Designed miniproteins, single chains, continued (2). Designs and how they scored, part 70

Each design is a single chain, and the fold is of that chain. pLDDT is the mean over its residues in the fold that is shown.

## One batch from the design tools (miniprotein)

Design m6575
Fold by ESMFold2-Fast:
Structure m6575 (fold): chain A 68 residues (1-68)
Amino acid sequence: MREFTVAELLRWVAEDPRAEEYLKGTDLTREDILAWAERVERGEAVGLPIPDVVWRYIEDHRDELFAR
């Protein structure tokens, strides 16, 4: 299976409109997640408070992600 970086996972979440349903309970938007992905890609300081809902989205859609 393909190995994914944190930046790749965050970008994948930000690019999928289904992620908005997971973000409903937070003050975060897909644009916020994309900004975090871009910061990680640039090697900027990574103390990001990534909420559990982002990781839940990745877990719930893991089969789709790893089937690519």
Scores: mean pLDDT 72

Design m6576
Fold by ESMFold2-Fast:
Structure m6576 (fold): chain A 67 residues (1-67)
Amino acid sequence: MEITDAEVLYSLALMYRALGKIYAKQGNNELAIESYQKGIELLKQAGDTPENKKLIEELEAEIEKLK
């Protein structure tokens, strides 16, 4: 079974989400926002599934809290 580019992008987006949460908890809001934005870009590249759209909305909400 070959891992698709979309699966790789989704997995990387989840890692950036986790990094964003870690940075936010440490008070590194700029790095947290950067990590969440990278996750959103990767999800948009992975495809327009309902799951990806929901995760993008969650990441956008986290960014909004840190502005």
Scores: mean pLDDT 82

Design m6577
Fold by ESMFold2-Fast:
Structure m6577 (fold): chain A 56 residues (1-56)
Amino acid sequence: SHIESLAKAAVARMKKLNLSEEEGLEALTKILKKNGYSEEEIEKAVKEFKKLYAKN
């Protein structure tokens, strides 16, 4: 899904920039808000980000 792809991109960016989980989540949330995503969609992306972070 598009939201899943955004979460994957955020995790990859976090690794490349040596950012913490908190910084990565903040960056993802800001991008989604700028693109007009709802709070529900942002929550879904946050859950996906955390799942991907835990896996890696």
Scores: mean pLDDT 79

Design m6578
Fold by ESMFold2-Fast:
Structure m6578 (fold): chain A 71 residues (1-71)
Amino acid sequence: MEELVEKALEAAKAGDLEKAKELLKKAAEEAKKYLIEEEGLPEEEAEKLAKEALERGIAAAEKLVAAKKAA
């Protein structure tokens, strides 16, 4: 999961928002699975947390891409 987030941030810094979003979505799917299987969270709660993390990640990626395009 962490490796996917790192790759997403690198893609965003390079100006590739589409790739960053794809990697963040994959990271969110892995996070949901981890929260259910390893942490024992109910599926509903794990899905909510993964969705919130994805939204925050996309917002951060959009800011990085905007900064790159503004340069």
Scores: mean pLDDT 80

Design m6579
Fold by ESMFold2-Fast:
Structure m6579 (fold): chain A 112 residues (1-112)
Amino acid sequence: AKEEARKLYEQGEVAYALGDYDKAIEYYKKAIELDPEYAEAWLNLGYVLYQQGKYEEAVEYFKKAIELDPEYAEAWANLAAALKKLGKLKEAEEYLKKALALAPYNPLALGV
C-alpha cells in the first residue's frame, strides 16, 4: 500500500500545482486511506483546505500530521497560520515558536 499511497500523493501534488484543488483533495484522501501514517499527505490535504478558507478542517489535518511527526516544522507553522485565521492568536504564537525552534533557518536581509 505504501508505494500506491506515494503515487496518489504525487498525483495530488500535480493537481494542486495545476490549481485543481478538488482533485488534490481526492488524491490526498486516497493516499491517507492507503497509508494513514503518511504525514506529508495529511499536511498537504490540510494546506489545500486552508487555501479554500476551510480553516477549522485544516487545523484537524495539521494536528494529525503533527501526531505522526512531532518534528514536522512545516505542520506546526501551518497549524499556527490556520489558528491565526480563526482568531486563536495566543495558541498560534506558541505553535509558530515551536515551528521556528524545529527549523531555525531564517534568511536575513544582508547587504547584498
Scores: mean pLDDT 84

Design m6580
Fold by ESMFold2-Fast:
Structure m6580 (fold): chain A 73 residues (1-73)
Amino acid sequence: MSEKELEVEILVSLARMYISLGDKFESKGNIKEAIESYEKAIELAEKALALDPENEEAKEVLEEAKEKIEKLK
């Protein structure tokens, strides 16, 4: 695994963690914190896609986070 591949994996993993955190905030009615967590997931997924534009996992995480924000706005 190259340093670039490792960085992409870390970014995708962190983005997934922020989606999970957002889901926890949403379940408790903390909508502002949920949106902030999903926005962090978007930032991380976009950074991963900047490094690897064809990364399917990063695309999936980005789409999921965007859909969750749209439902809460």
Scores: mean pLDDT 86

Design m6581
Fold by ESMFold2-Fast:
Structure m6581 (fold): chain A 83 residues (1-83)
Amino acid sequence: MSKEEKEKKMKELKERAEELERQGVAAEAAGDFRRAAALFREAAELYEKAAELSEDEEEKRRLVLRAVAAYIRAVGAEIDAEL
């Protein structure tokens, strides 16, 4: 994969992850914690994939931190779903 192909794919993955995070927040607000957990988990996976494709160290670092934050939110929603 070329640098330009990686940049394009990274942007697509990042935009999809951000959309899934928005859907996850909406699901939490609706009390659908199972759906929220699944959405945040998928967002985290897409942020990790975007980070792997990033050629910029600072962007990679930001994407990794965003993935970790999404995983934390997914775990929280999974706990709320069992309550």
Scores: mean pLDDT 86

Design m6582
Fold by ESMFold2-Fast:
Structure m6582 (fold): chain A 69 residues (1-69)
Amino acid sequence: SAEYDALFARYDTDGDGVLDAAELRRFLEDHGLTPSDAEVAALLAQYDLDGDGVLDRSEFRRLLEGLDA
């Protein structure tokens, strides 16, 4: 959990406790991925269960688990 907390805080540049599409894209790029705008939007929509257009810590953790296949 400390790893997830540190990683989340790295990309949560506003400190508002959520990640937007731009912050998610930066995370993916820093991890060797080259996502399109449509791919970032699809990932966000898949894990954004409340439909607010951002990922909280819990949703971000689920995304990381999903990327492991």
Scores: mean pLDDT 73

Design m6583
Fold by ESMFold2-Fast:
Structure m6583 (fold): chain A 83 residues (1-83)
Amino acid sequence: SEEFKRFARQALIDYAKATGNEKALEIAEKDDEKAVELFSLWVQRDLLEAMLNVMKQRGADPEDIAELEKKIEEVNSKIEELL
C-alpha cells in the first residue's frame, strides 16, 4: 500500500541517519520499491542478530548458531547488492 511504502521510506531514512549511511538515504529519496526492500532486509538482519546473541548467551548448539550466522551473511549479501 502507499501508506506502507511511505512508512518504510521514513523508517529507512531514520535508520540510515542513525547509522550514517548516505547511500541508503539516497535510495529512500529516489526509489520507493528499493527502499521498501532494503528496509525489510535491515529489519530481518537486526532480528536475526538479536536471535544470534540470545542463542550464544543460552549456549545453543554450535550447528544451530552456524546456520543462523549463514542466514545473516545471506541477508548482508542481499543488502550489498541493493547498495
Scores: mean pLDDT 83

Design m6584
Fold by ESMFold2-Fast:
Structure m6584 (fold): chain A 79 residues (1-79)
Amino acid sequence: TEEARRQIIEEIQKGMSAAAKAGKEEEALPLVREAADHLRAGDWEGAAEHLERAAEMLKEVAPEAAEHFRRAAEIARRA
């Protein structure tokens, strides 16, 4: 739904903000861009996979960012 898409985008934005604060924006950006491309194509599963990879990569170095990307992935998988 459009509401789910909006919630995913909000969580991604919060995740990128947290990643930037942790100095990990450049590391997160390629995976988030892939997720955004999948969302535009209507591939919710593909978007979730890339968001889950971003969360895994950042879980120890930017846990706040990882949590937001994980939430975004959960919303995408339920949509």
Scores: mean pLDDT 86

Design m6585
Fold by ESMFold2-Fast:
Structure m6585 (fold): chain A 59 residues (1-59)
Amino acid sequence: SLDLAEQVMRELAPQIVELRKEDPEAATRIALRTAKLAMDGASPEEVRAEFEREVERLK
């Protein structure tokens, strides 16, 4: 639901803001990818897992 998508994106927002300070291109890409998954009906767990995978790829 849109409500669950909104909640998980609010949860991730502070981390995306911090990433933007280090790598604005990656932060934008990750934000768009996670938002797309959430809007397509992925569970909060799936959206968080995708966020973690993308962040790990930056290391």
Scores: mean pLDDT 82

Design m6586
Fold by ESMFold2-Fast:
Structure m6586 (fold): chain A 80 residues (1-80)
Amino acid sequence: MEEEKNKEAVKLLTEAEGLFVEARQAYKNGDYDKAIELFEKAIELAKKAVELSTNPVLKQHAKDLIEYAEKLLEEVKKKK
């Protein structure tokens, strides 16, 4: 049961990391609207990963991604 939840959390976190990379690329390209949308989606998936994670290391990785994405999201919003 815990392994299944952590496996789903890894899947969600992997997808969130992909969206985060795409969001950073959009930000670098000056596409602030796309960057905002992608960062918000990455944060949403990472939050779901935190909820499913029973592994403290996995939960911390998801929380770190959320914190970093939220900081970048605020920076993008200030430039728009």
Scores: mean pLDDT 84

Design m6587
Fold by ESMFold2-Fast:
Structure m6587 (fold): chain A 78 residues (1-78)
Amino acid sequence: IEEYEERIKKNPEDAKAYLELGKELEKQGKLEEAAVYYAKAIRLNPEDAEAWKNLGKVYEKLGYHEVAKEYYKKAEEL
């Protein structure tokens, strides 16, 4: 986690660092925090299908099924 946080401090536009930080937070069960970082990755690179799919998974786990479906569809369209 600190490794990716340092990458973000050096380059706040490092979309991959936000994606990887989101994955680490999801592995720790910090789903709300993971969603925030996946959303930041998408803002920097909206064509990253992996970020959209992972955001969908997190929202599905949080119980937001309709929002999750929209994110999954976005990932499939990319």
Scores: mean pLDDT 81

Design m6588
Fold by ESMFold2-Fast:
Structure m6588 (fold): chain A 56 residues (1-56)
Amino acid sequence: MHHMSPERQAIISEGIKETNKKMEELTKNKEGQDKYDDVSREVAGKIRERLRELEE
């Protein structure tokens, strides 16, 4: 396990849950690969922003 604060771990965990939910919606709607890539990029961006704010 890395030296990860509870706050940082919560942000990552929330991001995983959000990704799973959005991916499930895309699968249900039979969206193409481009939409999956967009979701992954969007969630990764949000996680990065929140982690950056936490570390300031």
Scores: mean pLDDT 74

Design m6589
Fold by ESMFold2-Fast:
Structure m6589 (fold): chain A 55 residues (1-55)
Amino acid sequence: KEELIDKIVENLSKYLTPEQVEKIRQELKKIVEKNPNISDDELAEKAREIALELT
């Protein structure tokens, strides 16, 4: 799941500030810690929700 988080934040880094990217990374890590069986699609959906809240 860490590799997936890295890919998600790398993609978002083209559109967001480094501070926003780091915040998303930390929130996604917390989500994975609470639910290690989360699907890739569900994790990507959570990343989108967080990104929208930061803009």
Scores: mean pLDDT 78

Design m6590
Fold by ESMFold2-Fast:
Structure m6590 (fold): chain A 85 residues (1-85)
Amino acid sequence: SMEELRRRGEELVRQAERAYEQGDYKKAAELYKQAGEEYFKAGDLVSAVDAYLKAGVAYLKAGDNVGSNIYTGNALGVPGRASLS
């Protein structure tokens, strides 16, 4: 049961790594998230956290690819940017 869940997590991580290498960051993020859920159910919190962090990175890369301005704050939207006078 717990060992089977951990093995499912490992299979999902391998699929996520392949998707990530192929540039399919959205698919990689979804697979890493699923891996994290399987590890969490197995009680493997270290592997769960690692998988969730990798999912977060993949989601950020997917967001940058589809939303060119989401992470690039323009001067009007960036706190702490000084005006020239």
Scores: mean pLDDT 73

Design m6591
Fold by ESMFold2-Fast:
Structure m6591 (fold): chain A 59 residues (1-59)
Amino acid sequence: VEKLIEEIKKMQELLNYARELLKQGKPLDEVIEEVRRKAKELGLSDYNIELLIKAVKSL
């Protein structure tokens, strides 16, 4: 449960980061690559990374 909460927090922070990059006019494909890179660095599972990318595409 505690690990799940930490992953949710990290995903939310990365989603907010993606929103800021999009507001700055970065192309969606660059934002997706940057978010994917940071998520891997934070140790998120491939499954959670793809969920996060799907959320970014919905912004």
Scores: mean pLDDT 81

Design m6592
Fold by ESMFold2-Fast:
Structure m6592 (fold): chain A 66 residues (1-66)
Amino acid sequence: MEEESEIIAELINKMGVSWEEYDDWVAEIVSKLSGENIEESQKKMIEELLKKFKEKDPEIVEEILK
């Protein structure tokens, strides 16, 4: 979880994503995950966030993840 949070922070900085845009993404994903349990919601949250970063710039995501 800490490791995943660090990756997300690096992606935000590397791609120039504002915290406001990031919060909007989180709110959208949380709405989609309504009714899921906390553990499943956290896993899906990370997956959906990574998907949004990949849609914006897949090369930078691949660089950060490796």
Scores: mean pLDDT 73

Design m6594
Fold by ESMFold2-Fast:
Structure m6594 (fold): chain A 70 residues (1-70)
Amino acid sequence: SPEREKLIKEFKETMEEWIKIAEKTNPELAKKLKEMLEKVIEEAKKLSLEETKKLIQEFLDKFLELVEEA
């Protein structure tokens, strides 16, 4: 699905930029977030558009939780 592939690409690029910013202040958290992102991107490639949207939302919820705990 072209829409799914575009969503995955935009999500990856956005998250990589945020992780780069985080790396300057908390490199250990940034490393953890990068590893989580790589796993999510690989999983998303196997999913439907709707499942990919859900996976992205679950990642964002966990990302915010980890940033708040740091």
Scores: mean pLDDT 82

Design m6595
Fold by ESMFold2-Fast:
Structure m6595 (fold): chain A 88 residues (1-88)
Amino acid sequence: DEEEANKIIEEFKKKVDDILAEAQSRLAAGAPAEEVRAWFVERMDKLEEETIKKIKSIKNPEVRKKAIQKFYDILREALARLDALEKA
């Protein structure tokens, strides 16, 4: 179901945005970049595992494949956004 896949991806995006907002807050408060990155990676690993399990429950192989692609696109963007926050 494409609608179910879209919900999974939108929930993932929202949670990624929340994690990035917390990372930005921690950096602004003077937390060391190395500690914030380690925390970010740990949080993202847990979220990735949860999201992949949900994507694997999608019955349609093409819908599942497309959801996996969007998932990895969001991950790459999140890492780039963290890098930008650390340089700011």
Scores: mean pLDDT 86

Design m6596
Fold by ESMFold2-Fast:
Structure m6596 (fold): chain A 97 residues (1-97)
Amino acid sequence: MSEEELDREVKRGIADIYVALGNQALERGDIDGAIEDYEKAIEVDPENATAYANLGKAYLEKGDYEKAIEYFRKALEIDPNNELAQKVLKEAEEKLK
């Protein structure tokens, strides 16, 4: 039990670092680099709703609205209260119509 909790905490911490790196890449306009970093976060922690929401945002900025919506929906399936996914999903849906 304690080892499983520690493993999950370590994976979450590593995933959070990749999310932060992706956010920095996105701020620099490196959308492809941001996508790569968010994908690494998901590989480390497949239940990281924040990584899915940020991946959706990166695809939205790339102009891939269909992929953006897909990733925002995945984020909300993991965490229905994810504010980023809720807000940006609305923005992505508005851009499709």
Scores: mean pLDDT 82

Design m6597
Fold by ESMFold2-Fast:
Structure m6597 (fold): chain A 61 residues (1-61)
Amino acid sequence: MTVTISAEGETPEEALERAIEMVRRALDAGLLTPEQAERAIEQAKKAAAAGETRIEVTLPA
C-alpha cells in the first residue's frame, strides 16, 4: 500500500502548512510511522522551497 499526501495553496507557504497538517493527521491516525512523517515533511519543505503551490508526497506503507 502507499500513502499520498497532497496539498494545494495560493502560495508555497500555504501549501506547505496544509501538507504538514495532513501529515500530522495521518500520523495521529496511525497511517504513518514517525519516520515516514519526518520524510514527508522534508519532501514538502523542499517542494515549497522550489516555489511549488501543489505539494504531493507518496510514501510506501
Scores: mean pLDDT 80

Design m6598
Fold by ESMFold2-Fast:
Parts: C-alpha cells; structure tokens; sequence
Structure m6598 (fold): chain A 60 residues (1-60)
C-alpha cells in the first residue's frame, strides 16, 4: 500500500496501479486494496474501472 500511495503522490499512476495490484494478490479481501485500485485508475483517467473497483470495495 505505501508504494502505491507514493506513486500516486509523484504522479506515476502506472506504478501506482502495479503496486495496488500486487497488494491485491497479497490480500484480496481487504476493501482498502480495492479502494486504492479505484483511486489509482481514477487518477490515470480510467473512470469506468475506478467505479468498478469502488463498488467491489463496498461489497466486501
């Protein structure tokens, strides 16, 4: 999570997505990981994926 947060702060949204996906593999049932993915995709301009992952986080 920390790696993805730092990538978001630096504007490297591709790295943020990769770090968030790695966190998802380690803890797929943590809604915070899905929220992190949603935030990364929103910053990258992919609003459709961002909404999908936010909805997934709410379902957990």
Amino acid sequence: MAEAGRALASGDYEAAVQAAEKALKENPNDPRVWQLLAHAYRKAGDKEKAEEYEKKAESL
Scores: mean pLDDT 73

Design m6599
Fold by ESMFold2-Fast:
Structure m6599 (fold): chain A 55 residues (1-55)
Amino acid sequence: DLSPEQQRLVRLAQELVKAIQAGDIEKAEEKLKEFIELRPEAREQVTQSVQNMLE
């Protein structure tokens, strides 16, 4: 069972992907920042994944 924090991270990741697919770069950056604020240790991995999705 996912904790409330993990559920929020999953939802945020889904919103980030949707923003990227819609070409809304500003929204994607906002969601990426919010995700990193919740998981600073994942900053490099999350940023790399987002860059890979854009390319």
Scores: mean pLDDT 75

Design m6600
Fold by ESMFold2-Fast:
Order: sequence, then C-alpha cells, then structure tokens
Structure m6600 (fold): chain A 59 residues (1-59)
Amino acid sequence: MEAEEMRRLAEELRKEAEELLAKDPSNKENQQKAAQLYTAAGILEAAADFEEELARRKE
C-alpha cells in the first residue's frame, strides 16, 4: 500500500533528523540536514493522507 509505505519512510526520516540533532545540537550542518529531512517527511505524510482519503472515498 503506497500510503503506508510513505508513512514508514516519513517516520524513518524524522528519526534520522532527531538522531542528528541529539548527536550535536549546536552543529549548523546537522541542523540544516535535519530541517531538510523534516521537510521531506512532511511532504510524504501529506501525500499519504491524500492517497488514503482517495482510497476511502472510492470504497
């Protein structure tokens, strides 16, 4: 299921971002990379929500 796959990937990206920030919160490179990972995760979650809504409405 595509939506479920997107949600799993989004969760993995958020976890990676949190690990980077936990390792060195003051590191600007880690902060920048974490921000990019959070953005990508948000996009995937929005796409998953849209796909799930379409699937439910066609049942």
Scores: mean pLDDT 79

Design m6601
Fold by ESMFold2-Fast:
Structure m6601 (fold): chain A 70 residues (1-70)
Amino acid sequence: SKEEEFLKLLKKIQEKADKLIEEGKITPEQAKEIQKLVLEALNYYEVEKDIEKAMELLKKAEKKLEELEK
Protein backbone atom coordinates (compact mmCIF):
# COMPACT_ATOMS: atom_id res chain seq x y z
CA SER A 1 0.00 0.00 0.00
CA LYS A 2 1.04 3.65 -0.37
CA GLU A 3 0.79 3.99 3.43
CA GLU A 4 3.38 1.20 3.87
CA GLU A 5 5.63 2.84 1.22
CA PHE A 6 5.32 6.22 3.00
CA LEU A 7 6.20 4.79 6.44
CA LYS A 8 9.11 2.76 5.00
CA LEU A 9 10.55 5.83 3.21
CA LEU A 10 10.05 7.97 6.35
CA LYS A 11 12.06 5.46 8.44
CA LYS A 12 14.80 5.26 5.76
CA ILE A 13 15.17 9.08 5.69
CA GLN A 14 15.32 9.35 9.51
CA GLU A 15 17.91 6.53 9.80
CA LYS A 16 20.07 7.99 7.00
CA ALA A 17 19.95 11.52 8.49
CA ASP A 18 20.98 10.17 11.92
CA LYS A 19 23.87 8.19 10.36
CA LEU A 20 25.15 11.20 8.37
CA ILE A 21 25.08 13.39 11.52
CA GLU A 22 26.99 10.70 13.48
CA GLU A 23 29.57 10.47 10.64
CA GLY A 24 29.95 14.29 10.54
CA LYS A 25 28.82 14.44 6.89
CA ILE A 26 25.96 16.88 7.57
CA THR A 27 25.43 19.52 10.27
CA PRO A 28 22.52 19.58 12.77
CA GLU A 29 21.33 22.70 10.89
CA GLN A 30 21.21 20.77 7.57
CA ALA A 31 19.43 17.89 9.38
CA LYS A 32 16.78 20.39 10.61
CA GLU A 33 16.15 21.40 6.97
CA ILE A 34 15.44 17.72 6.13
CA GLN A 35 13.23 17.41 9.24
CA LYS A 36 11.19 20.45 8.07
CA LEU A 37 10.34 18.61 4.82
CA VAL A 38 9.48 15.46 6.81
CA LEU A 39 7.11 17.42 9.09
CA GLU A 40 5.42 18.99 6.04
CA ALA A 41 5.01 15.49 4.52
CA LEU A 42 3.49 14.21 7.81
CA ASN A 43 1.00 17.11 7.76
CA TYR A 44 -0.16 16.12 4.24
CA TYR A 45 -0.33 12.44 5.25
CA GLU A 46 -2.14 12.86 8.62
CA VAL A 47 -4.16 16.09 8.29
CA GLU A 48 -4.78 16.66 4.55
CA LYS A 49 -5.00 12.89 3.73
CA ASP A 50 -2.98 13.63 0.55
CA ILE A 51 -0.63 10.63 0.29
CA GLU A 52 0.64 11.63 -3.20
CA LYS A 53 1.87 15.06 -2.01
CA ALA A 54 3.21 13.53 1.23
CA MET A 55 5.29 11.06 -0.85
CA GLU A 56 6.57 13.89 -3.11
CA LEU A 57 7.81 15.79 -0.03
CA LEU A 58 9.52 12.68 1.41
CA LYS A 59 11.24 12.05 -1.95
CA LYS A 60 12.39 15.70 -1.94
CA ALA A 61 13.84 15.18 1.56
CA GLU A 62 15.60 11.97 0.38
CA LYS A 63 17.08 13.80 -2.65
CA LYS A 64 18.32 16.75 -0.52
CA LEU A 65 19.90 14.28 1.92
CA GLU A 66 21.70 12.53 -0.97
CA GLU A 67 22.96 15.92 -2.28
CA LEU A 68 24.25 16.88 1.21
CA GLU A 69 26.13 13.53 1.50
CA LYS A 70 28.48 14.61 -1.35
Scores: mean pLDDT 84

Design m6602
Fold by ESMFold2-Fast:
Structure m6602 (fold): chain A 103 residues (1-103)
Amino acid sequence: MKPKIEVLSLEVPDEVKVGETIKAKATVKNIGDGKVTVRLMLVDADGTVLASKTAEIDGGETVTLELEFKAKKPGTYYAVVTGIGDDGETTHSEPKKIKVKEK
């Protein structure tokens, strides 16, 4: 069954400098009846996962996920929320862009 999640908020900085910490915070509600694994990921422009955090939530539950990553290279990074159902079926939020500038 496709997971039914609502991303209530996804907070990331628009821009950071190399050496600064990217803090990403997502608040997600499971609006379905089954258990869902919620994953917050930070990825680079090539789709490489730099950091991730997961939580399992029951139907009707809300979770807040926070992750931190120290930017080591300039470029474009993306934060994305994924819901994973009990059968492995996934849903994704729209990615939110973060620009990393040189120090």
Scores: mean pLDDT 82

Design m6603
Fold by ESMFold2-Fast:
Structure m6603 (fold): chain A 70 residues (1-70)
Amino acid sequence: MKKPKVIGAKGGAPDHLPPEEQARRQRVATAAGNAARKKLEEMEPSIDANTEAGLAGKQAADAERARLAA
């Protein structure tokens, strides 16, 4: 039988964090993911594109955290 094994791949959302904290983490993750994907779409598939996408995602996450903390 086929067993889907996707549990723990990205760690998922923590089971016992308050809903408000989960929502904040979700917004930060969404901002990072969107920035990284957008960067990959703008660049050719290459090692440099992966690095730039990672940096764009980190910058977007940091900016969203700062925006939510302000």
Scores: mean pLDDT 68

Design m6604
Fold by ESMFold2-Fast:
Structure m6604 (fold): chain A 103 residues (1-103)
Amino acid sequence: TAEEYAEKGREEAERARELAKEGKGEEAAREATEGAGYASKAAILAKGGSGELAEKAKEAGREAARAGTLAAKVSKTRKEASRATGAAVGGIGAAFEAELAKP
């Protein structure tokens, strides 16, 4: 469900932020990418649902974007930085899509 995907998105984003804090750029970028993917799924499934569900998806997207940004700052390679930046952009996109899903 949209709520389950939003929760998974937040959990992956939180894990990514902790990994970034530890300097683990590759792992942080991977988890941030997973978080953004879940947030995007939550936003799509929130269409036609409640405003509360859309807000949960939006928050998941925002947290994934924050995690991606932090992962990019600790990335040691161009590939890691590119993946982390992709997660940040994906998270922003998911948050925007969730806002549009509001009734």
Scores: mean pLDDT 83

Design m6605
Fold by ESMFold2-Fast:
Structure m6605 (fold): chain A 82 residues (1-82)
Amino acid sequence: MTDEEIENILKELFKKFDVDGDGTLTPEELRQLVHYLINELKLNLSTEELEKFIKEADVDGDGTINYEELLKVLKKIFKKKQ
């Protein structure tokens, strides 16, 4: 998958899972989004790997994930999925 394809998918999914419409995802909303991606794209990820990526995505340490942080997390996940 190209970076452009990943960005397009993420933009649509971010809007779908951003239930509050505030432009950020809570860790719980991010878990739901990643579970959706695992199911749809057949990704091989453990719960432990998911928690690690969520922690690494929270650059501001405030417990919420913006679109740019989510994009970086998913690019890391897709780089390991070959």
Scores: mean pLDDT 68

Design m6606
Fold by ESMFold2-Fast:
Structure m6606 (fold): chain A 89 residues (1-89)
Amino acid sequence: KVDELIEQLKDKDPEVREEAALELGDIGDPRAVEPLIEVAKNDKDPRVRKAAAEALGRIGDPRAIPVLEELLKDKDEGVRKAAKAALES
């Protein structure tokens, strides 16, 4: 399931990518950390970046700290709030 969810982070549909990011956060598998960092940093849809930030906060892996700090300056308010919450967790 984790490998399939990591593949779904690259889906053309932003709703699929958003759901995959949130499920990876719920599972908490460290294999998802680097894929979620990439999505949080580079995804065009703010809903997907927000979901990736939330997932990284739930997993709690310190590898995510640099991207979460970058997302504090994101264009989207929801993404900034998710990054702040993730860093405070």
Scores: mean pLDDT 88

Design m6607
Fold by ESMFold2-Fast:
Structure m6607 (fold): chain A 83 residues (1-83)
Amino acid sequence: PSQEEIDAGVEQVYRASIRSSLRGKVSEADRDEIAKLLEESRKYEKLAEEYEAQGDLKKAEEYREKSRKLRQEADDLYAKAAA
């Protein structure tokens, strides 16, 4: 399969796993948003690895920073929703 197909499948499984772990703690809408933010963070981390493999260290750092910000947004949303 193509890399795009593999990535789509992995994202779906990862998102389902996060939604399951948050079940009963926050609303379904908040669980979906948190899962989406964490999924997007993981995609940027993967992009950073690809750019690093290509020798583009500047792009790799940029995408790692985006990944970190999305993880923080997910943490903030969970803290707010679980309050």
Scores: mean pLDDT 75

Design m6608
Fold by ESMFold2-Fast:
Structure m6608 (fold): chain A 85 residues (1-85)
Amino acid sequence: MEKLIEELEELKEELEKAETKEEIYEIAMKALMLALKHAPKELIPELIGKILRLIGAVLDELSKEELKKLALEIIDEVIKKLKET
């Protein structure tokens, strides 16, 4: 668990430095897929929901700033839940 949280926090830092929508999406999806592979089974439905929300944001053509804010919020929520488990 600790290693997963560390890797997600590193990806969050990378996400904060991302300058394009493509980079934001790629980093956020990498973080969510990593969480999906290693998180407790009980969190899988919520993680899938977060993945779908991120995909929806891209399809809705959110601005770079809105997409980055959403991606950071999603990753923060995932890290928080993993720390509370």
Scores: mean pLDDT 82

Design m6609
Fold by ESMFold2-Fast:
Structure m6609 (fold): chain A 107 residues (1-107)
Amino acid sequence: PEGDRLLDRGEYEEAIKAYEKEIEKDPTNAWAYTNLGLAYLKLGEYEKAIEYFRKALEIDPDNAWAHAVLGEALAKQGKLDEAKKHYERALEIRPDNKWAKEGLEKL
């Protein structure tokens, strides 16, 4: 997908625009919301990142990746207890989730 390619290249503002178009076509795409949030996280826009990660989890509550990146955004805002809960939830769903393991070690 175009958004994923732009995100991988570090073109975060362009990735945001691509994911917004994907969401317009399919507002139930939890993956697009998660990656839109990740692009905002990479730009240091933690509040917007959290909004989109929470939207992804409304659509797909058992998305381990969304829980892991929400944990990071919450940790960046100093919400360490909430961050821990989301990292732990990510590991319950996917015990090998490297992002959640590394996030917990840094708390």
Scores: mean pLDDT 87

